# Designed miniproteins, single chains, continued (5), part 94

Each design is a single chain, and the fold is of that chain. pLDDT is the mean over its residues in the fold that is shown.

## One batch from the design tools (miniprotein)

Design m19468
Fold by ESMFold2-Fast:
Structure m19468 (fold): chain A 84 residues (1-84)
Amino acid sequence: MTEEDFLAAARHLKELAEEIEKKAKELGIEEEVKPLVEKLKELAEEIERAAREGDLEKALELLKEAEKVALEAGEKIKEALEKK
């Protein structure tokens, strides 16, 4: 991964966070995913900062953390769909 790859990933994570938030509102679980959405946005900003500073190892570590948070948000959405 290069700096540009991490910058692209950060942009994609911000878009994903917005999509998760919209879907959660439709499902009535906005409050359950709000902390995860906020964390994804924060991690995206930290990935962008680390990549711009040339700390690609830090950017990769943050990207892996963001992936875990995205999976947790996805599980919350899946659980809400199963309960409906």
Scores: mean pLDDT 82

Design m19469
Fold by ESMFold2-Fast:
Structure m19469 (fold): chain A 81 residues (1-81)
Amino acid sequence: SDIKKYIEELEEEIKKDPNNAIAWLKLAELYNQLKEYEKSVEYAEKAIKLDPNLKPAWETLAISYEKLGKKKEAEEYKKKA
């Protein structure tokens, strides 16, 4: 599928440059779309660690925490976005 190919391309980008915060964010967003919320959290946290000013990463983290039933943490992360 096109989504799987895009994930593979992003994984190759990260292997070449593990400090590419945007590539980690894009992986987080794709896994959120796939409803793999734990992976989405992992990749969004990596993006934030590299670039804490990357607002879409905080938004993605908040959405994924909300979907995991962790509403209080989700509200805290929404405030950082």
Scores: mean pLDDT 87

Design m19470
Fold by ESMFold2-Fast:
Structure m19470 (fold): chain A 63 residues (1-63)
Amino acid sequence: SLEEIARALLEKYGLPESKLPEVKRELETLVEAFRKGLGLKEEDAIKVAVDALEIDIEAELKK
């Protein structure tokens, strides 16, 4: 589920559990955008959304 993926991202980047609703919402928004905008299958949209969100998180942590 997207919640399990969001929780895994929190653990990977050492983010607090209070960020879970925000990360889950961002992930859901990206999946929907890639699925509808690019016509991707759900599995492919999830993969691209996770990659994009990880890039954003890593960029924020490097500042």
Scores: mean pLDDT 82

Design m19472
Fold by ESMFold2-Fast:
Structure m19472 (fold): chain A 55 residues (1-55)
Amino acid sequence: TYKITAFGETIELKDGEEKEVKGIKFKVEGDNIIVEINGYKEVYKVEDIPDVVKK
């Protein structure tokens, strides 16, 4: 389980889970977080994001 803080909101995501916050979709896929906004997808490594904590 990963805990993500974005835009003053905190969400918890399990591996393979997708949630939407403020119009932005977040999905965890192994060591990556996929962020979709306005139809654009960006992929980030979990280790490169300081606001993500693995539980």
Scores: mean pLDDT 72

Design m19473
Fold by ESMFold2-Fast:
Structure m19473 (fold): chain A 69 residues (1-69)
Amino acid sequence: DKMEEAKKRVEQLEQSAEFNESQGDLETAKVLKEGAKKAEEYIKKGDAEGALKKVDETNREVERLWEES
C-alpha cells in the first residue's frame, strides 16, 4: 500500500526534523519540516507517489546541504 508507505515516510521525515532541531541543526530541521509539509499535501490529495517523490527529494536536499557545508 503506497499510501501507508507514504504516511510512514512522512512521519520519519518529521521525526528526523525534531531530532536535528534538538541537536541545534536548525537549517537541516527546516528543510525536513518543509519537505514533510509538502509531502502531506500530496497525501491529502490522494497522491501517494507524489508524496514519496517529495520525501526522496527532501532527503537528497539534506544530503547535498551536508556535502556543501
Scores: mean pLDDT 84

Design m19474
Fold by ESMFold2-Fast:
Structure m19474 (fold): chain A 66 residues (1-66)
Amino acid sequence: SKEELLLKIAEILEEAGFTEQAKAIRDLVKEGKLEEAIELAKQAADLLESSDPEAAEKVRKLLEEI
């Protein structure tokens, strides 16, 4: 589901040190704001690319499945 993919993205972001973005995505998913969570995940992936390109690739792959 989109929710499961977004929660996996949040886990990757948290492990990469993007704890605030991970929390925000989890909160949006709990509120049913999936479109906002997807947009935030895309923004986070762009930022993550410069610091952890491997983690960014994992996030982008999950976003392709949404």
Scores: mean pLDDT 88

Design m19475
Fold by ESMFold2-Fast:
Structure m19475 (fold): chain A 56 residues (1-56)
Amino acid sequence: MTAEEAARGAAAGREAGRALGDEATQKASDVMLEHALAGDAEGARAGLEAAGRAMG
């Protein structure tokens, strides 16, 4: 995925975690966003997968 796509996914995950009160999802989304902004698409993708697992 692109860093921009990863950043959008991270923002959505953070918002979902906030709405659900799920701290683990919020933290995973924050890590993904940091990697995406640094241009680390692989780290961002791993963070997105972790956030997805935390939510489901």
Scores: mean pLDDT 69

Design m19476
Fold by ESMFold2-Fast:
Structure m19476 (fold): chain A 81 residues (1-81)
Amino acid sequence: SMALREALRELNANPGDVESLVRFAEALAKVTDPWDALAGYLALAVHLASMTPEQRQEVLASPAYRRAVDAANAAFKALDA
């Protein structure tokens, strides 16, 4: 999706920025393609692992993160079909 690609470009330009990662998670939550969703979820996990505990907790508390996790779970189910 264009939104996911734009959010990823912004995230890569601003590594460790909480707002950029929240916007990336928001874009990821709207992705319907299972492979894009899985690739995006892996990128999300890698960026979360590189953040400080405070930054990480802020992202994890966002509604966007919860929606991204739900989208990833749906993508995993689609790949099993």
Scores: mean pLDDT 79

Design m19477
Fold by ESMFold2-Fast:
Structure m19477 (fold): chain A 68 residues (1-68)
Amino acid sequence: MKEEIEKLIEEARKLAEQLEKLGDTVSANQVRMLIESAEREFKRGDDETALEQAKRAVRLGEEAIKKL
């Protein structure tokens, strides 16, 4: 679970960087906010909520790129 959360956070960070380079700063910032939420919950030991937020960050980033 911890390795999966860390991997998803890394994937979401890459998506946010891609969105920023493509000029979609709004979606990039939304992805980053979800990453911050995932990291906060992970530090609290709430692995389930951290995983959920990390998955949401990746999904939001992927959907935003598809719309460009």
Scores: mean pLDDT 85

Design m19479
Fold by ESMFold2-Fast:
Structure m19479 (fold): chain A 71 residues (1-71)
Amino acid sequence: SKEKVIEQLVDEAVRLIDLYEQRTGRRPSEEEIREAARSLVELYAKWFNIDLTDEEIEEAVERAVERVRAR
């Protein structure tokens, strides 16, 4: 389902951000988290020809931000 795809993309974005923190020792800002998540979601949509609305992209971005900040 589209919801499962969005959940997977959020998981991948959070994983990338965690890796960045481990490698750099620096906690990314909320804006940097949004930028990274948006880039990944947009890249996925383009490469796999998935039709995501702007609202679905923003929902995925905000979920990634919330998950990173909750840690």
Scores: mean pLDDT 79

Design m19480
Fold by ESMFold2-Fast:
Structure m19480 (fold): chain A 75 residues (1-75)
Amino acid sequence: SEFAKKFLELVEESELEAAKELKMEELYEAVKKPPEERTKILKEAVEKDPEKTKKWIEKFQKLLEERAKELLEEY
């Protein structure tokens, strides 16, 4: 479905934008990596700075919520 494709793009964009704002360079590449590499990068991020990783999750969720709302208004 076109909606599902656009939603996935919003997820990826929101994850990347949140990572850039928090200067989590390791997560910039994670979005485009295979699942095994992505899981390893996420584990390393959590181990390096669990508090910052929590802030990334919170910011990502907020960005996704705002953007998903706009997408839903078009349907």
Scores: mean pLDDT 78

Design m19481
Fold by ESMFold2-Fast:
Structure m19481 (fold): chain A 80 residues (1-80)
Amino acid sequence: SLEEQARRIVEELLGPALEALRAAFEGLEELPAEARELLERAEKLVQEAVEAFRAGDLEKAREHLEEAARLAEEAAALVA
């Protein structure tokens, strides 16, 4: 099903990618608390996207993934 395929993509690709990004930022000296908070919020949104995919709400899943990407980009900008 489309929902199962979307869920696998989020869980197997996007989730691990955000975890890797967070781990990389944890290695940085003096990482701003603001950046850490944005990364935590992005991770939560990925989880919400997975739940939406499982429920068959692909529109909500897309919205959560877009917001997660935006927050991750904001966190990266604060660190750069």
Scores: mean pLDDT 71

Design m19483
Fold by ESMFold2-Fast:
Structure m19483 (fold): chain A 62 residues (1-62)
Amino acid sequence: VSSSKFDPVEEELKAKFPEIQRVEYQTPPTINVVVKKGANTDEIKAEFRKVPGVAYVIVVEE
């Protein structure tokens, strides 16, 4: 069993949305997702909200 810095589902979402630059874990249940300008922030936010234990998703455009 390999330990990853990020949850495997976060890596899958980053592969699905190439606009995601990084994911920053805050105090649960909050996650910050940093994306490029013009990304579909609503779709990214909805997908991260499907992750158990995540209630608040903040999407930040750079």
Scores: mean pLDDT 69

Design m19484
Fold by ESMFold2-Fast:
Structure m19484 (fold): chain A 103 residues (1-103)
Amino acid sequence: EVRASITVTAAAGEVLTVTVTNTGSAALTDVGVALRDEAGTLQALRYAESIAAGGSATFELTAPRAGTYTVSVAANAAAKGETLTMTVTTASGATQTATATAG
């Protein structure tokens, strides 16, 4: 399994755009993207069955209230060393990126 997380601050009703790019050599499967508040409470969940090697998937997560959130991605990787990059973009265009390796 490969996992990444980013902490982001959002305004009430703000749409966060999350792009997951498969930078590995094999497909990622069961790709889940979650938005959790400061208490760790799940606010939104998005799913993709697979992302092909070199492919990407884009998700929209809406923050229900102003605050600090954790955006996380988890996916099944075919082998150790497979990689992904997650980019979170705020409505203002600010970006944060995290890269993860399966191990």
Scores: mean pLDDT 86

Design m19485
Fold by ESMFold2-Fast:
Structure m19485 (fold): chain A 80 residues (1-80)
Amino acid sequence: EEIARLYREALEAGRAGDAERAMELVRRALLLEAERRGIEDERQRVAAEVAAEIRGIGLGIDLETPATREAALAELERLA
């Protein structure tokens, strides 16, 4: 849930025009995911960061929709 919270905060930062802050929050979420799941493979981390960056733009809007929240959580599980 802390990961979902970070993505929601990234949405707020993105809407405020703080793209760098939004990306920082996305990276924090990814770092917590890596720590918690033990993702240490560089390839996996790079792929997850790229996916998170692309999804950050989409999730910023889509995560606000209640129906899309479950899809966002499933996406996080897929990347873990």
Scores: mean pLDDT 59

Design m19486
Fold by ESMFold2-Fast:
Structure m19486 (fold): chain A 85 residues (1-85)
Amino acid sequence: MGLVYLMAGSSLLHQGRYEEAIELFQKAIELDPSLSALALNKIGEAYLKQGRYEEAIEYYEKALALSPEMKRAKKNLEIAKERLR
């Protein structure tokens, strides 16, 4: 069930519909907490694409707290930090 919202949110994210994507990622977490690390990483990516770097950092750090081995989140976290320099 939650995976459908994660997939739909990812589609909206690729379309540049960032706020709608974030709502679907939050719904994915609500329905399936096991998807939290993946969904939080996707919310971070939505904020990163909007240039909202402080918010992107917060969500990538939350994703990494749940899944420390998430290589994409680590890379995107460093990108967001570089953009604040």
Scores: mean pLDDT 86

Design m19488
Fold by ESMFold2-Fast:
Structure m19488 (fold): chain A 63 residues (1-63)
Amino acid sequence: SAAELRARLAALEARLPELPPDVAAVLREMLAGARALLAEGRLDEAQHQVDVAERLLALARAA
């Protein structure tokens, strides 16, 4: 749902300060893209973008 995707985006945004600046910049761009897709009602594409962003965050935290 759009509400669930917005909650996931907020959770990702909250964790940006924990990341290296270069990784945070890439994630911030991805979150902006996901928000734009949500605004257009493109839920499947927004979900895919959020899934990729969550994976990138997990990899960055593992490094």
Scores: mean pLDDT 84

Design m19489
Fold by ESMFold2-Fast:
Structure m19489 (fold): chain A 70 residues (1-70)
Amino acid sequence: MLAATRAAGLAAADVEIERNPDLSEGAKEQIRERLVRAGEEVARAREAGETSARGGRPWREVDGRLVDVP
């Protein structure tokens, strides 16, 4: 279950965000929302048969082109 694996990874990241005392609640929510959206984009690309490519909008590649979300 690819979607479940992605969700588990995002959940782990969420725990780390919650552990960060320097982040306000608003900042934590915004970061979580970005992570969820990135995960959803990757899951969608997987369902369409596309993986780990620019068209799939992976969370982070070598270039660090994270905001590449048209």
Scores: mean pLDDT 56

Design m19490
Fold by ESMFold2-Fast:
Structure m19490 (fold): chain A 61 residues (1-61)
Amino acid sequence: MEEVREKYKEKAEKLREFIENPTEKMAEEHVKELKEKYGLPEEEVKKLLETLLKGLEEAKK
């Protein structure tokens, strides 16, 4: 139970941080979760991550 609660809390906090203040680290973590959950191929994961990071960078400019 302790491990389950810890994983759930960490996941929830990561999502909240991404919504409140999206950063490169949060974007990368989100893409990793998508790969694990939806079984995206590595190439698609890399493309998605690169697009997300570029979007964040340009949005801040």
Scores: mean pLDDT 65

Design m19491
Fold by ESMFold2-Fast:
Structure m19491 (fold): chain A 93 residues (1-93)
Amino acid sequence: KEEALELLREIADEIGERANASKDLETQILASLTLMGLSVLILALENGEPEEEVLREAIEFLRKMAKRAEELGDEELAELLREHVERLEELLE
């Protein structure tokens, strides 16, 4: 659905703003890696890969990135990523 693409793009934009606002290099690197992964998933969905499969991959990827953000001490990024996981999970239902 177009809603899945719009949501993934919105998530990417919010993470991009976070990366640019951060003064911590480790947080900037993690956010940039998260953006790269999301870009690959957006391209997969645009190229006609199954929506449910792409959304499940996005959920797993963002959960992994949230855990890494927490380990780095960036609780704001970890919380943002967890919120986006919940939004993606709702879209799967």
Scores: mean pLDDT 82

Design m19492
Fold by ESMFold2-Fast:
Structure m19492 (fold): chain A 96 residues (1-96)
Amino acid sequence: DEEKALEAISDVARVAQEDPDADDKVKEIIKEKLKELSPEAALLAAQMAVESRMGFELDIAREAYKLYNTPELRALLEEAEKRRKRLLEALKKRLK
């Protein structure tokens, strides 16, 4: 499961790197790759994305939660959302 999680995240990162302007395309590949994983592998993939701050971590966590609806994925999604809110507040303070 760890190998499959790593492969899925690597594929998402590759697509994002090849076309940085294709947010919708990246979201589509996230959905396709996560649905092929077990719930355990999807949780690992989402954890890796959030910890590495690879970009699209909110989209990855959100899609994994939609597919598998586990408490662990819900907690991870809430953590990713809190992190984004903190970044926005920090940016507001810098843009005086």
Scores: mean pLDDT 75

Design m19493
Fold by ESMFold2-Fast:
Structure m19493 (fold): chain A 91 residues (1-91)
Amino acid sequence: SQQARDYLQQTQRYLQRARDAARRGDRDRARQYLTRAAQYVGQLRKLDSQRGLRLGGLLGQARRALDQDIDRAVQYLDRAIQEAQQYLQSL
């Protein structure tokens, strides 16, 4: 689906920005980008419930980690970016 592809591309872009903000120690900016990524993942879930749920889980883990351990948050963000890229290549 072209629509699912667009949502995955937007998700990946915002996750990359969230990762870069987290690496700079900018937790507030990282949270803002994560919130935007979560909106696109929510839309993806309506088209593909399994992929949307999987990405949503990783985003939830990243958001929680931002409050506790920023390096762990970056690891979850890297995982989510990789999963989104794999889904894009499988469409």
Scores: mean pLDDT 89

Design m19494
Fold by ESMFold2-Fast:
Structure m19494 (fold): chain A 63 residues (1-63)
Amino acid sequence: MSAEELAAVRAKLAPFDRDGDGKLDAAEVGAATLKYYDTDGDGTISDAERAATLADIPAELLA
């Protein structure tokens, strides 16, 4: 992933980085999935939506 793409992902997820350490734990990933990948807006996160969120977040940003 390019530095520009990494910076864009980090900026998009910054509101969910609760402790500001630049890493996203499982709860923060869940919140980001609900915000950006809950396509039907029902408040339920499917395995596919969680997998899509994890695929978009580089490993270095995951706790």
Scores: mean pLDDT 67

Design m19495
Fold by ESMFold2-Fast:
Structure m19495 (fold): chain A 63 residues (1-63)
Amino acid sequence: AEAYNEEGKRLMAEGRYEEAVEKYKEAIKLDPEYKEAWRNLAAALARLGRLAEAGEYAEKAEA
């Protein structure tokens, strides 16, 4: 889980938001309680303009 989250963060820094979304989804698949990955996925989706999806994942990060 951590390795995918770190890879996603690297991709975010590079502006590769769609690829970052894929890595954060893999992190969540391995550890659904990984709140940081949910927050990071929401941020990546917001950068892509996918605001409704970003809001949904941000709410899951707070649950």
Scores: mean pLDDT 80

Design m19496
Fold by ESMFold2-Fast:
Structure m19496 (fold): chain A 67 residues (1-67)
Amino acid sequence: SSREKILKAIGYAIRAIGEELDGNLEEAIKSLEEAIKLLEELEEKDEEDEKLIALLKKRKEELKEKL
């Protein structure tokens, strides 16, 4: 369901925060990519979903610049 995808995406985003705090930038990027993928697979996206996708994409690019 859409709710299950959103909850999974949030789980990956939380994982990415933990990975970044541990200095595991490559793993943090992978977790953000999985979160983004799950949110982009939603059949209907509201303003909140689109905003979250944009924030995660921005964070991913910021981490890539640190590699």
Scores: mean pLDDT 85

Design m19497
Fold by ESMFold2-Fast:
Structure m19497 (fold): chain A 65 residues (1-65)
Amino acid sequence: MAAREAAGEAARERIAEDPEVEEVRFEGDTLFVKLKKGSVTEETAAAIRAIAVGIEAGFSVRLVP
């Protein structure tokens, strides 16, 4: 259990390790994730959401172009 900022940074770092992630940023309680060009977006999005919820259930994930 960590402060919100610490949990947000941990989520960003963990998501950024995914090879299909190009960029990730944390704003408020939302993780904005830009995926690399590819065709397996739904599976990658599900994995990213699972990581975020595993760290802090209150976080939401939004994919950006």
Scores: mean pLDDT 73

Design m19498
Fold by ESMFold2-Fast:
Structure m19498 (fold): chain A 61 residues (1-61)
Amino acid sequence: GPAPAPVTAPQPAVYGKEKNSPLTQEQWDELTRAMAAALRANPDMTVEEMKALRDEQVKKL
């Protein structure tokens, strides 16, 4: 059989327990609009910055 794998566990996604269902359509629309507005204001925004903004938008929904 194959040799034991090195100590490299996959990063378990621990975004938080299952609280409620995912975002509603209305929340998705708000998030989409916020992201579109941010991109329009700063089209040179990096992907990392967009991701951070998205996470913050999701948190405050």
Scores: mean pLDDT 66

Design m19499
Fold by ESMFold2-Fast:
Structure m19499 (fold): chain A 62 residues (1-62)
Amino acid sequence: GDGARSGAAGAAAGAAGDTAAALTWGHEVKQVGNREPGEAAARAGRAGDAAASATWGRLGGQ
C-alpha cells in the first residue's frame, strides 16, 4: 500500500544521501586531504531528507 511505497521512497532518498556523501567526501579529500568526512556525510544526509520530501510530495500529489 501507500505506506510501503512511502517507506521505499525514504530508503531510496537515504541511498541518494550516501552517494552524495561519497561524492562530496571524495572531492574534499582530493582537494585538501585534510577534511572530516562526517561533516560531508551530514550535509549529504540533509540532501537526502530534501529528496525524500520532494519524492513524498510527488507521490502524495499524484
Scores: mean pLDDT 56

Design m19500
Fold by ESMFold2-Fast:
Structure m19500 (fold): chain A 56 residues (1-56)
Amino acid sequence: KQEELEKKYEEDLKRGEAMVDRAGDLIAQRTSPEEAAAAKERGLAAVKEHLEESYK
């Protein structure tokens, strides 16, 4: 049970990281690499926070 939830959490995190990376690339194209890096950090933090709320 716990192991299954942990595996799903990792899969969702990996998916979220991929989405953040894609969004960051678009931001870099429209702004700057520095802004894109900051946006990726904020996006990743938001993904982790959302997943923590969903799983615990």
Scores: mean pLDDT 78

Design m19501
Fold by ESMFold2-Fast:
Structure m19501 (fold): chain A 59 residues (1-59)
Amino acid sequence: HHMEELRRDREAVARAQAELDRLEKSINEYYKTNGEKSKENYKYFQDLLERERRAIAAA
């Protein structure tokens, strides 16, 4: 996420973080609905979201 100016970069990061928050809510809802069988997938997606948040914060 490299932009010409830092302001643009920060705005893009904020939007991406908001999208990740929405995805996390959807994943939590899916896990709640599908129970134990989705637990491994739920863990995978939580780890993926955490990695993306870290990457966005670093870029």
Scores: mean pLDDT 69

Design m19502
Fold by ESMFold2-Fast:
Structure m19502 (fold): chain A 62 residues (1-62)
Amino acid sequence: MKGIYAKSALDLTPEEAQDILKRFGLEIEDPEKAKDLLIKAEELGVSLVELAEDPEKYEELN
């Protein structure tokens, strides 16, 4: 594919982040926490699949 457009986790609304995680089977009650989790995953270079397998591991990383 040519010129793939990629949206950063920082550009997501908290609600969009929550919806993305829910599609991967991860239900986060707090939308702000969902956005923070996606931002952390992006910073660490973790895929959404890996994040959904063990979200607590990434929540504990400062």
Scores: mean pLDDT 68

Design m19503
Fold by ESMFold2-Fast:
Structure m19503 (fold): chain A 75 residues (1-75)
Amino acid sequence: MAGDRPAEELIEAAREALEEAERLMKEGDRRWVSKAVAAELLLVALEIAEGELSPEAEELLRRLKELMKEADEKE
């Protein structure tokens, strides 16, 4: 089944997008929004494909949630 590799790729892509979003937000660069949205979409795709998030994906989701909280407080 081709699902195993795509899931790993989605996790890595989500991590990269989230890390960039976190960095850009610290710099005050509004491009963090695009990276945060990309991370969210990748995690949603992963949840749909797997029905359950792995511990690694849950960690990324938690980080995304923290990022969104910080953004909301700043807005």
Scores: mean pLDDT 76

Design m19504
Fold by ESMFold2-Fast:
Structure m19504 (fold): chain A 77 residues (1-77)
Amino acid sequence: SEADLREAERAVEEARAIAAEAEAAGDKERALGAGVGAGMAEIGLGVGKVAGDAAFAAEMARRGLEAAKEGAATGKG
């Protein structure tokens, strides 16, 4: 649905913001971990759009966002 795509896009935007904040803070390991999560969210959105599966896009983008949050907190991607 369009709502799922909007959720996926918001999750990607939030993940990107987390990665950008980690990079600005100068902690390279946390920036890398957050960046991996943001990349996963972006790939999930892209694959879901190509496949025409909005629910998959939302779920994968959400998982990428959680990975970005964990990476920013722990430095693990």
Scores: mean pLDDT 83

